# Designed miniproteins, single chains, continued (2), part 80

Each design is a single chain, and the fold is of that chain. pLDDT is the mean over its residues in the fold that is shown.

## One batch from the design tools (miniprotein)

Design m6763
Fold by ESMFold2-Fast:
Structure m6763 (fold): chain A 79 residues (1-79)
Amino acid sequence: MIDELIEVFKKAIEALKNGDVEKAIEYLREGVRLARELDLPEITLALGKAIHYLTQPNPDLEKAIEYVKKALELAEKEK
């Protein structure tokens, strides 16, 4: 499950680097679902912030990538 969460974050970062905001949001919502099932509140909060920055009238891709990278680092530290 944690490896699945990490893969989702890598796909979200790739989508954001390609400017595919809609696809990135889809991956991040799946990440929120998985993080909630694993009871990882810090990761869930970081993903929520990333989605928030992407769903503004002027999406902040740099901030979204920052929070997804933070979620990825937190996931990689989980056992």
Scores: mean pLDDT 84

Design m6764
Fold by ESMFold2-Fast:
Structure m6764 (fold): chain A 75 residues (1-75)
Amino acid sequence: SMEKELEEAKELAKKQMQILLDAIRKTLSDEVVEEAEKYYQEAMEKLNKAKSVEEVNQIVREWLRKIAALLKKAS
C-alpha cells in the first residue's frame, strides 16, 4: 500500500540521517554537533508530517544541503 511505502521511506530516511548524525557526533566539535542536532530535530518534525515519498525525499535533500553547508564551514 502507499501508506506502507510512505512509512518505509520515513524509516529509511530517519536511519540514514541518524547514521550521518552519529558520525558527526564522533568526529566534529560540540558547536558543529549542536547545530547538526538542531537541523536533525527540524527534519524529524517535517518527516513525521510528510504525506508522500516525494515530500520525504525533499526533506532529506534539504537536510543534506544544510549539513553539507555546515561541514564546509567547519572545514
Scores: mean pLDDT 87

Design m6765
Fold by ESMFold2-Fast:
Structure m6765 (fold): chain A 80 residues (1-80)
Amino acid sequence: SKADELAKEAGEAVKAAQTPEEIVDIVREFLEKVLDGSVEDIRKVTEAALKAAAEKGFPVDTINEIRALGVEAIEKAEKK
């Protein structure tokens, strides 16, 4: 699906990122692309980004910010 493709792209982009700030910007961009989708689509993108950031060894604060962005996106989607 388009969401599966976006999740893969988000994960690859996060793996290529060099700073926490770049990761946050990437995650925000990909979440915006799936906001009109289902909660499952948002979760797929968030999970891919979390996995990539954790595997690359980014700080816990960065991992928690990615989680927070995913939760915010889900809450926004559910209000539609």
Scores: mean pLDDT 82

Design m6766
Fold by ESMFold2-Fast:
Structure m6766 (fold): chain A 82 residues (1-82)
Amino acid sequence: SMKAEKARKLALEGAKAALDGDVESAKKYADELVKLLGDDGKEIAELLKEAGKASQQGNITQAIGLILRAIGLTLDLEKRLS
C-alpha cells in the first residue's frame, strides 16, 4: 500500500538521520511517522529519536541497536497493513 511505502521511506530517512547524529532531522521524520501511523508509529518514533541522541553521544553500537529495532517494527507493521 502507499501508506506502508511512505512509512518505510520515513523510517529509513529517520534511521539515516539518527545514525548521522542529526537529532533534529531524526525527530522530524519520527513526528511524520506518528502523523501517518498514529499510535502504531509512536514506539518507532521514540526509538529513532533515542538512536539519534545515542549517535550524537558517540554510542554508535546503541544507536545501531535502536535503529534495527525501529526498522524491524516498521517491517512488521507493513506486513500487517498489506
Scores: mean pLDDT 85

Design m6767
Fold by ESMFold2-Fast:
Structure m6767 (fold): chain A 65 residues (1-65)
Amino acid sequence: STAEAQRRARLQAFMDAMGAPYREMERTGETLSPEELLERQIALLREDPGSAETADVVREVVARR
């Protein structure tokens, strides 16, 4: 169904955003702080209109610490 496809797309976008900075560090040999990693992850999630809710969830989880 469309709803299931959208949910999977959102999960894939989340996984891609979470993993992309790590793949970049592997390629470049750079090391990012936890804050820099999180900022890049959230920025990538915000590029997709359907990912705004996911970006907010990530922000809330980190803020609860």
Scores: mean pLDDT 73

Design m6768
Fold by ESMFold2-Fast:
Structure m6768 (fold): chain A 93 residues (1-93)
Amino acid sequence: MEKAEAYLKFMEKVQEIVVELGANTDEARLEAFKKVAEEYKDTDPLIAEIAEIYAKYIELQMKPELTEEEKEELEKILKKLAEYQNAVDEYIE
């Protein structure tokens, strides 16, 4: 599966779960990301990887303060997320 296709499927599934939860909070999004990662881990590891990256991103954003190590991890996560977003932007135009 291409990165763009995997990202679009991830976003669609997250939106479905968030709508079912009836909330658009960081906690609801984190729950949705974790559910997607678990659902796809055996069938589509790329979708599961994207879900895990987003779950970690939200977990770091929910912290009041970050350590130096957590700040470095956040920068790496943001770079990976930007790569997926750029792939989608080129794919759908």
Scores: mean pLDDT 78

Design m6769
Fold by ESMFold2-Fast:
Structure m6769 (fold): chain A 98 residues (1-98)
Amino acid sequence: PVLKAKPLTEEEKKKLLEQLKKAVEKLKEEGREDPFTETLYYLELYEEAKKNNDKKAQEEAIEQLRKLLPKVEELAKKHNSPVIKNVIKRAKEAIENE
């Protein structure tokens, strides 16, 4: 993970969201659990909603993040990963602000 990344264009961000959505759908089709990838997807949805000042989409993303946060925290306990810790931090910050 990179803390200082070049800002994504609107097209790049839409492509990232589409890729994350497909990854989440594939995980569900394969019967696999990946709270980490799901949390990334909803974090990107939340950022998109904030950019568009879409309060309803922000609220929906936050509700999903609230449901996923305990599952990702359990993953962090089993895997000492800076990436997982960063995702948890982002999710908590999003929830605290909305």
Scores: mean pLDDT 77

Design m6770
Fold by ESMFold2-Fast:
Structure m6770 (fold): chain A 94 residues (1-94)
Amino acid sequence: NIVDIVSEVTGLSRKTVAFLSQLRSKEEIVAELARLTVSLSDEEVQRLAEALAGRPVPPLPDLSAAVAASRNLGEYLAAREAAIEAHLREALGV
């Protein structure tokens, strides 16, 4: 169950993440998961990806190049969210 997995990994209450079960598009689910997890550690994002996939997943890409290319924190966070979304999309086969 996606709500239980996300709640356990992110520490958010089941009530807070219950809306994920109402989303019909896997693309919407992945986008919302990336938004919810952008402030989490890479290790927590990796655990979420593997828990949702039910299998080992390649590690989240090194974002050092994105840090070097970003002009401010907002640009870095946007790049990080996009990278997490792509990583979760691959993990879920979207």
Scores: mean pLDDT 78

Design m6771
Fold by ESMFold2-Fast:
Structure m6771 (fold): chain A 78 residues (1-78)
Amino acid sequence: MDKAYQELNELALKAVEAMRNGDGEKAKEYIKKLAELAKEHPELRPQAVAMLNDLAELAESLGLKEVAETARKAAESL
């Protein structure tokens, strides 16, 4: 238990750091990796959806519209 959950948290933190650095492409990459990991671990779906929604909200607040759309679509795909 929780190695995958730890990896979800690490990917979310990396996405946040990329957004704060203005690197939208890296942020989208980490968001997609987070969603892919969540698809491999369906038991983590609720946590992953919450993280992706939080990432979308942060991206919107930073003006990163494409990152926000990527995070929302990723959450909807789970």
Scores: mean pLDDT 85

Design m6772
Fold by ESMFold2-Fast:
Structure m6772 (fold): chain A 96 residues (1-96)
Amino acid sequence: MKKEKLKEIFAELERRTSELVAAGDAEGLEKALIEAARRIAELFGYSEEEIEELEELEKALEAITEGIVELAGEENRAAAEAQARSLGKALEALKA
């Protein structure tokens, strides 16, 4: 099911984020976020053009937010947006 694939994507993202943050690898974390966003977008049936836009971190975090909302429910959108912003802040901290 779509939700099971999303759970797998997020479990992999959580594992990679922990490892990359511990290693201080900003480039690796950015690539991990973009890769997760692309996998979520493909699962949601985004166009090739929309998937190409996910090279931009802001667009990647929007796609990640939609994946979290699919798992948590629309009523939890604000919390999903906060989680995605937290990932962006972790990346920004590594680039400092």
Scores: mean pLDDT 84

Design m6773
Fold by ESMFold2-Fast:
Structure m6773 (fold): chain A 74 residues (1-74)
Amino acid sequence: MTQALLEALDQAEADVEALMASSLPLEVKIAGLEAGLPVLEQLLEQTSDPEVQERARELIERIEEAIERLKEEL
């Protein structure tokens, strides 16, 4: 269980980095990042593993910061 969740978080982190590095329009990047937030929040609610919780919170904060930065450029 824990290993699969950590692997899912690793993939989510890679997806966020790929999206941010892409040449896609700002609106598309924002939409993609916003779509990821509910998935990570649900994962946080479903896990009791502190390592998974910590990584998910870090990724959520990173995504929220990225969304705000992109919105400032919009």
Scores: mean pLDDT 81

Design m6774
Fold by ESMFold2-Fast:
Structure m6774 (fold): chain A 100 residues (1-100)
Amino acid sequence: SQEELDAMIRRLQSFLDAAQWLLDLVRAGQPLGAVRRLLEEAIEGLERAKEEFPQLAEHYDELIALYRRGLAAETPEELAALLEEVIRRTQALIAELKAQ
């Protein structure tokens, strides 16, 4: 339904906004340990969204996998690249849903 589609898009937009904010923190030189704590919260949010929208489960699993790789990132450059990939994939999914 249109209502369900709009709800999925709004939820994805909130994750996109969060990923953009996290990338800004990394670029501003925030300590990796502080950013990793926020990545844990992002993973928890994605796990909840996966339960709410099981039709998008494969996409949420991919974003969760990128964030889990981010927890293991040893440099700001590596973490930034992973966050840029999260942003790219989330934007692509929003565009796909809007085309329906």
Scores: mean pLDDT 90

Design m6775
Fold by ESMFold2-Fast:
Structure m6775 (fold): chain A 60 residues (1-60)
Amino acid sequence: MSPEELLKEFLERIDKSKSEAELQQVLDELKEATRDYPPEQRRRIMGEVERKAHEKLESL
């Protein structure tokens, strides 16, 4: 899966999450899925998804 495809998939999963526990699970899975990515790319993807997760949490 390309970094762009991965980012899109995880952003969609954040949008579909219904609880803080589900958001944390998605973030934990993202951390594992990006383990082998270059550090700069990993930080960018993690940052985008974590920002979206925080916005989603505020709406719950």
Scores: mean pLDDT 82

Design m6776
Fold by ESMFold2-Fast:
Structure m6776 (fold): chain A 60 residues (1-60)
Amino acid sequence: SAAEMQAMIRAIYEFLREKGYSREQIEQVLADILAQMEADSSFTPEQIAAARATVAELLG
């Protein structure tokens, strides 16, 4: 679901912050995850949109 996708992206963000990754490194990791999701036909447009919106919220 969109809510599960949002929770997953937030969990990844917090994990990377806890590990001491810089904002730039986190931005790159999340960008790579979004690119992989867009290439993977198993993800719905709704799930991809939710992931993108969550990344924008966390990095904005």
Scores: mean pLDDT 84

Design m6777
Fold by ESMFold2-Fast:
Structure m6777 (fold): chain A 84 residues (1-84)
Amino acid sequence: MDQQKLREIVRRAVAAALRVIGDALQEALARGIRSLPEEEQRKVQIEAFEAMKKVIEEAMPQLGPEAQKEAEEWLKEIDELIKK
């Protein structure tokens, strides 16, 4: 019984964490980039977003339905930020 409850809590916690981490990472990235020359800023930003996208895509099969939905929304947002 406790194992089922723990798995549900973990699954919901992961879904909630993806939302919070998404927002926090975007803020932290923007803040960190401000300390760099403009030429370096865009390069680092693209590299960081591409790395985040790969991590999310690799994690997708291991996520619960709620976490997968948040991850898909986050991937779309990252694609928009990378886009020309």
Scores: mean pLDDT 65

Design m6778
Fold by ESMFold2-Fast:
Structure m6778 (fold): chain A 64 residues (1-64)
Amino acid sequence: GSAAEKAAMAAAVYGMSGRAELGAAAGRDGGSPEQGEKTGRAGAANDSVATSEAGRALARAAGG
């Protein structure tokens, strides 16, 4: 239901912020700061989409 969608959206926003930093840190571990920037951006964007889709799927299951 709506409550599940709201929770999923909040998680998506939270995940986007956290993922951006994690992506940058992962790049540093690889020894290339530039890779961290690319990974952080791509990871954050993809994770946001995936989280939103997961939220929609949960809302659909709860509503259906």
Scores: mean pLDDT 55

Design m6779
Fold by ESMFold2-Fast:
Structure m6779 (fold): chain A 85 residues (1-85)
Amino acid sequence: MEEEIEKRIEDIEKLTEKVVEAYKSGELSDEEVEEYIKKLEEDRDLLLAQAAAAKDPETKEMLLRLAKIAEKSIEKLKKAKEEKK
């Protein structure tokens, strides 16, 4: 489980970097980046809700860690959008 979580974190971070690069290169529009941010915000909120409902401490910590990574990705995308405007 921990190895799967580390891989999922890496996948989210790598995907976020690719989206930022594509946005800066002009391959993605502002609207497409906003849709991606919205999807990450929905995923973050779901992870936080699941963490609050989790009875197992390890599961709760894992979900909170994933939510934090999603939040960092949201911040990076918002910053890239602000810097281009």
Scores: mean pLDDT 80

Design m6780
Fold by ESMFold2-Fast:
Structure m6780 (fold): chain A 80 residues (1-80)
Amino acid sequence: TGAGELLAAALGAGLQSSLSLDQAVRFSEEIARAFADMYSLSKSVEDDLARAGVEGARLATTVDPIELGDELAKKASQLM
């Protein structure tokens, strides 16, 4: 579980990389998909992606997502 939090961290990392909101959403979907493949998060991931996308962006400005974003970026790089 935690696909929504993974998407939130990925979206935050995308925005931190100077991506537009639309590009950050696309980036977070790719990161979440790669992470889901690694952890077999096969159920409800698409619903979590759509639902958590906007909530994740808001959370990223409130909570420090840097550490989570860095961890996801490292893992995503391994899968890319």
Scores: mean pLDDT 53

Design m6781
Fold by ESMFold2-Fast:
Structure m6781 (fold): chain A 64 residues (1-64)
Amino acid sequence: SLERQRELAREIVETLARAFLENYDELKKSLEEKGLLTPAGKAQLDADVAEIRRWLEEEERRRR
């Protein structure tokens, strides 16, 4: 059903977001060491990660 598909999609997105956040510091360090991050790119990634983290915490709060 559409409702089950929506629930599954939400679970997938949350799981991927959680996995990304768990590995972000290591990924960021690797990119910095390779000189692939500009200061602007680093600031944008940090901002995007902060927004993902805030969204994930809000979703986890809704489950309580």
Scores: mean pLDDT 80

Design m6782
Fold by ESMFold2-Fast:
Structure m6782 (fold): chain A 84 residues (1-84)
Amino acid sequence: MHSEPVDDSPLSPEDRERFARAVEELVRAAERGDTEGARRAAREIAKVVGPDFARAVVDSVASAYGNEEVRQAALEGVEEAERE
């Protein structure tokens, strides 16, 4: 259990722009109930910020729009991003 967690990992301006774009896609998918769009957007979020932070974003967006199917699809997208 020897590790040094890095809590202070600021995103570069380029990564912040990519993250913001992916979050906008996730929000649009949630507004429309688009599970395919949500899965793809969440996958991109996970590639930029990692799976833990991506899951937090998914939970926040899905809770705001009350879409359990969108939340489930987005979580599947995060899992897909973790695979090779």
Scores: mean pLDDT 76

Design m6783
Fold by ESMFold2-Fast:
Structure m6783 (fold): chain A 65 residues (1-65)
Amino acid sequence: SAAQVQAIARRAGLQLTPAQADALADYLTHPRTPAPPEVEQLALEIVARGTDDDIAELVALQKST
């Protein structure tokens, strides 16, 4: 969900807007190829700044939805 994505991003030190959290959550539940550039950039920022545990939780969220 968008709330879960926002919580993960906040732990990684990112302040997502509600619209950014919604867009990333939508992409994780309904993956598109290619990914929208804005969503790809947000995912890369989370991976770059997050801990291994934060990244694992984001991946688990994608797989569980």
Scores: mean pLDDT 70

Design m6784
Fold by ESMFold2-Fast:
Structure m6784 (fold): chain A 83 residues (1-83)
Amino acid sequence: DSSIVNNLEEAIEALKSGNADLAISHLERARTEFIKAYADKLSTEVYVASQLRFIGAIEDIRLGYNPALTISTIKDLISDVKE
């Protein structure tokens, strides 16, 4: 959980500094760690919803969408992996 959250927070910092590639790298690391931690422990519905949010955030960065909206999505992901 801490490692996932740390990577998500680093992705937000990268977006604020205008470093899209670094933000994507941190999101991909967070997603990989999320899969390892939760793939067999969450309901299929919750797991799929979280996966789509990770994919959506990465895609939005790649497409050059508004960073503020992507930061909001990443904050939602942080809430999802916290209690």
Scores: mean pLDDT 82

Design m6785
Fold by ESMFold2-Fast:
Structure m6785 (fold): chain A 80 residues (1-80)
Amino acid sequence: SAAEAEARRELLQRATLLFQTAVALDLLGEHSDRAEELKAKAAELRAQGDALQAQLSPEEVEEVRRAAREAREELEAALR
C-alpha cells in the first residue's frame, strides 16, 4: 500500500540521518575537548540506526551504508 511505502521511506530516511549524524559527531569529536561525550552520543545514534535497519530490506540497508560512507568522506575532506 501507499502507506506502507511511505513508512518504509521514513524508516530509510531516519536510519540514514542517524548514521550521518553519528559520523559527524565522531569526526568533530577529534577536534573537541568534549570528544568522549560526542563519541558516546555517536554510539547511541548508531545503535538507534541499527535497530531501524532491522526493519529494512538488504537493498535499503546498502543505500543507508552508502550514504553514511559518502557523508564520512565529504566531512573528512572538509576537515583537512
Scores: mean pLDDT 82

Design m6786
Fold by ESMFold2-Fast:
Structure m6786 (fold): chain A 69 residues (1-69)
Amino acid sequence: MVKLLVEHELSAGDEVDRALTRLYLEGVIESVEKLSETTYLVTAASEENAERAKEALLKVPGVTKVEKI
């Protein structure tokens, strides 16, 4: 499994939550953990799914960083 650290602007929380919910329902990501008001830890089952999630999240307005950890 691959973990991604997702950082976003405080005002973008709702848009990020919607994007994460969609990725979860599509089976691209396995879990989401909220670390702070501006940071999520996202888990994907594979490197391919992690890259798909990263690309999708970087297109969300107000997302500032998506980093593999």
Scores: mean pLDDT 85

Design m6787
Fold by ESMFold2-Fast:
Parts: structure tokens; sequence; C-alpha cells
Structure m6787 (fold): chain A 97 residues (1-97)
């Protein structure tokens, strides 16, 4: 019933927004956050992050992760992160209805 992938993406974007203006976190921090938030294993949390990187929603540079625009490949600004969060909130609510 819950759109788990969309909820996971929303949680990641909110977490990255809290770390603005840098907007990046270590992969280990993000994995730990996802484990705490969703009660998933480290392997499952890593697989979620890797999946979002493959889909072009996140990018990794060394041990760090940040949000990107999948069309332009550019790092999201604070305003763009806030806009994506609002869009995902709307999609999740629509999926619940």
Amino acid sequence: KKPFIEEARLAILRYLLEHHPDGSVTLDELVAFLQEKFGITPEQARALVDGFVEEGWLRREGDRVYAVDPVTGERLTKEQLEAQIKRLEELIEKARS
C-alpha cells in the first residue's frame, strides 16, 4: 500500500536538505539514516542508494552523496531540493488516495 521507493527518496532528499548549503552526506551516514528510518539492513539501504544513483536522482563522489537533476545532471540547489520534496509529497499522497 505504501509507495516505499517514493518514501525512501523523499526521506533522502529531506536528509540532504538538512545538510545545506553543502547538501552532501557520506554514504555511511545515509545508509545508517535509512536503516534507522525504515528498519532495513545495511545491504538493503546501500542497494536503495545505488538504485537512485543509477536512476540519476543521486550522485556519488568518493564517499559522498548528493542530489542531482536526472535531466541536466547538475547538482540540485536548496530551492530545487525543496521543490522536489514538495513534488514527492504530492505524489505519495496521491498514491495513498
Scores: mean pLDDT 77

Design m6788
Fold by ESMFold2-Fast:
Structure m6788 (fold): chain A 93 residues (1-93)
Amino acid sequence: HMEEEEARLRAALEARAAGDPDSVIIAFKYEENGERVYRLFDASARSPDPEEVFKAALEEIDRAKKEGYELVAIVAGPRMKDIAEKIKEYIES
């Protein structure tokens, strides 16, 4: 089932982020002709500054949604959990 695949992906990304305290990783999915594609974006790749991470995350989420991708997960290393929650709150508002 696709939900089981997404749960496994989330667990793997959370394990990865636990080893990288400054990381914020966003996972997206896209389905075409019965095939599912996952896309990963590291919002901290350009800068670990929380404001830059927040801007990069929102920009990519907007771009991905316009391209037909659905948000699967947002995972963060221990120093970035606050900014990850802020991103989630912004998306849900």
Scores: mean pLDDT 79

Design m6789
Fold by ESMFold2-Fast:
Structure m6789 (fold): chain A 57 residues (1-57)
Amino acid sequence: APPKDSPELQKAEGIAIRLLTQKADALQADPALALAELKKAGLSQDAINYVTTAIRK
């Protein structure tokens, strides 16, 4: 079941969409770029792990 919406998860999704749009090739070569941008945005480790898993699957 999908998790309930939270402002932090929605913010993480927005950042992930932007990274996929702007840096698709770079993310394919180095997934750590997604982690760096999410961490830079001040998201919790749990939110980062969730979004990173969703991006890969």
Scores: mean pLDDT 64

Design m6790
Fold by ESMFold2-Fast:
Structure m6790 (fold): chain A 66 residues (1-66)
Amino acid sequence: AAAEAEEALRAAEEAIRAGDLAEAQKHLTVAKYHIHLLLEAGDLATAARLARRAAELERQLVKAQS
């Protein structure tokens, strides 16, 4: 879950840089799924850190769409 979330967030960031906003949205969805699994497993600190990064990438995605 943590490794999969980190990989998905990296892929989302690369997609934003490439201007592939649809691919970025897809990777953010995958990252959120794995963050949810971390919350269910009780890894609250890792989930919170990754959720903050996901939120920052979503802000970047919104700016790129504008």
Scores: mean pLDDT 84

Design m6791
Fold by ESMFold2-Fast:
Structure m6791 (fold): chain A 93 residues (1-93)
Amino acid sequence: MKAKITVTITGPISKADDLAATVANIRDAVLEVAPDAEIEEKAEVDYEKGEVTYTITIIVDEKDAEKVKAALEEVAKAAAKSLKVEIEVEKLE
């Protein structure tokens, strides 16, 4: 069975470099736990709010989902002082 993990990272445009570094750390953390993971990245810029939102969709084996989530939560904790990070896990049939 597969699991879908969605990570949403939001921050001000002035912190775009911090967002990019956090996205790279997320990718590295996922691939360290689950090297066969499917990763899709989407970036949206809201110029009126001055915000950048990255949505990272990760598909892994359900057996690896808890380890991937734990690794992502550590990255999120490190980023939380400057960025908003949300993690959602959904089981796929």
Scores: mean pLDDT 82

Design m6792
Fold by ESMFold2-Fast:
Structure m6792 (fold): chain A 72 residues (1-72)
Amino acid sequence: MTYEDQLARLAAAEPAGLAAAAKRGPEWVELFRRVLAAQRELLERMIAGEPMEVIEELARERERELQELLAK
C-alpha cells in the first residue's frame, strides 16, 4: 500500500466517519475532523518526500495537540 493509496482510503472513509461522529455530538465531529486532518497532512508530506525524521516530529506534535483537546 502506497501513501497515495492511504490518502484515497481516508477520503473514502470520511463520510461514514463523520456520520458516526455526528450521532455522538458536535465535539466528536470536531475530534474526528482534527484526527483526519492530521493523518492527511502526514501522508501528504510523506508523498512530497520530506525526511522521515521531520514527519515523525510532526506526528508527535499533532498527537500532543489531540491529547490536549481530549483533556479539555
Scores: mean pLDDT 77

Design m6793
Fold by ESMFold2-Fast:
Structure m6793 (fold): chain A 99 residues (1-99)
Amino acid sequence: MEHLKKGMETKDPEEFYKAGLEAEKEGKYALAAASYMAAAANSPDEKKREEYEEKALRQLRKLLEEEGVEKEEQEERLEIFREIIEEMREAREKVEAKK
């Protein structure tokens, strides 16, 4: 919670990443995924953004497993999330190209 609040105040991707790690250790997979996505959104480094996005997807998979979602449905939902992440990445690149 403290790292998440600090990340929201400073927009520092490292604080969001720490919030994700804490949530993951506590088994709060939805919060961990959201925190890792916030770290990705606030990271200027493309490689770090991709790393954080992959961590978020792993947490979403754990959330679906915990909720008892069937393996086939888990992969279908994760594929939709991957498509959303890719569209968000393309939108970010278009915004950066206009600056």
Scores: mean pLDDT 77

Design m6794
Fold by ESMFold2-Fast:
Structure m6794 (fold): chain A 61 residues (1-61)
Amino acid sequence: MEEEFEEARDRAIAAVREQLKAEHGYTDEEIDAFEARLRATFEEMKDRPEEYLQLVEDLLA
């Protein structure tokens, strides 16, 4: 994947992690498991850049 997509993905994941820590009381282990699933989803979508970017936007909204 292009570096720009990886940076956008990482920013979206970081934002979700901070929201989960602050608002929902999830443990680091639970957040890491969620991140792993989310990264797997992005990996599956890497050949569909429009859907990839839409997921980033959805996570940041």
Scores: mean pLDDT 76

Design m6795
Fold by ESMFold2-Fast:
Parts: structure tokens; sequence; C-alpha cells
Structure m6795 (fold): chain A 56 residues (1-56)
């Protein structure tokens, strides 16, 4: 299962990035994860966190 520590260690995000990714993961919101990955205005760490959600 994806944990806060997994997101933090792999994405190196701030608390806000970790909390957002964990919420998307708990909700199994694949559409939101894909939107984040495809959005050129989203920072790289947030995209990595979203990819971790999608891979689960």
Amino acid sequence: MLTKDDIYSRAGGTPGVVDTALEIYKNKDFEKAQEIINDPNTNGRTKVAAQLVLDK
C-alpha cells in the first residue's frame, strides 16, 4: 500500500504535496492523477506523487 513515507521518500514533496497525493490514492481517483501528470503547469514532484498513485 502507498504510505505518506513512500510519497515523501520517492517524490521528496512538501507536506502539501504528500497530503494531496495520499488523498487521491485513498479515493482511487485515477482521473485526477492523470490530470496532474498531463498538466504542464504542475511541478515535477507533484507529478511523481500522482504517478505513484496511478501505479497502485
Scores: mean pLDDT 69

Design m6796
Fold by ESMFold2-Fast:
Structure m6796 (fold): chain A 78 residues (1-78)
Amino acid sequence: MDEEIKALFAELKALAAQSPEAQAILDEAQKKLNEEGKKLYEKVLKGELTEEELEKKLKEKALELYSEALARAKAVLA
């Protein structure tokens, strides 16, 4: 999972360097991931979630958001 997220992010960054539209898609995905991280962190503060569960859920969300962003960026460049 970590290597997949890293690969997706690297490919998105390469597309963002070629297109302002692809860069906007990457920026939106990063914003959504940050917002999700804040929500999960609030649950940790309330004792509803462990730090390990937060890391796992955040990685799952990163994989989802970057995969969707990559598909959109490729569609814009096609």
Scores: mean pLDDT 83

Design m6797
Fold by ESMFold2-Fast:
Structure m6797 (fold): chain A 87 residues (1-87)
Amino acid sequence: MMSRDTIINQIITVIRRLSRDSIISALQSARTSLPAQNHPLIDQIIDILRSNSIDDAIPQIRSIMNQLSINDLNIIRDNLLNAYNQQ
């Protein structure tokens, strides 16, 4: 089975290859598929991305992602990969 760290590293790799607008749009799409209790964590990631460079955002995003379930991380990864594959 894929570890949490493997999924988070895949998410970070995709984030580094997308525009800020594409990342935010993918996260907003993921948010609609996530449990309501985790919406504030996604909102925090989006706010960090809007207020910081991608490189400065990455450590903060990683910290928030460590609070998410493997299922939530898979939803986020799949939405980001869909955005990447549409380029």
Scores: mean pLDDT 86

Design m6798
Fold by ESMFold2-Fast:
Structure m6798 (fold): chain A 80 residues (1-80)
Amino acid sequence: SSVEEELEKILKEIEEKIAEIAKKLSPEEQRELRDKFVDILNEASEELQKAKEEDHKKIVEELKKRLEELIKEAEEKLKE
């Protein structure tokens, strides 16, 4: 489905960005970033399992926004 294709694309792009940022972070910060990423994915997965198909697109859009905010916060820490 188009929702599954969009989700796969988002996850690939975010995973690549996380990998790039992680190389510049301490091991402790890398673990924190990974833990936050996993928590966001688990919450979205639970929402998708409970939601009607018509709500899946909105859930994926919110997931993308949350993941982009996570990346932005990690990048801002690197500039300090």
Scores: mean pLDDT 81

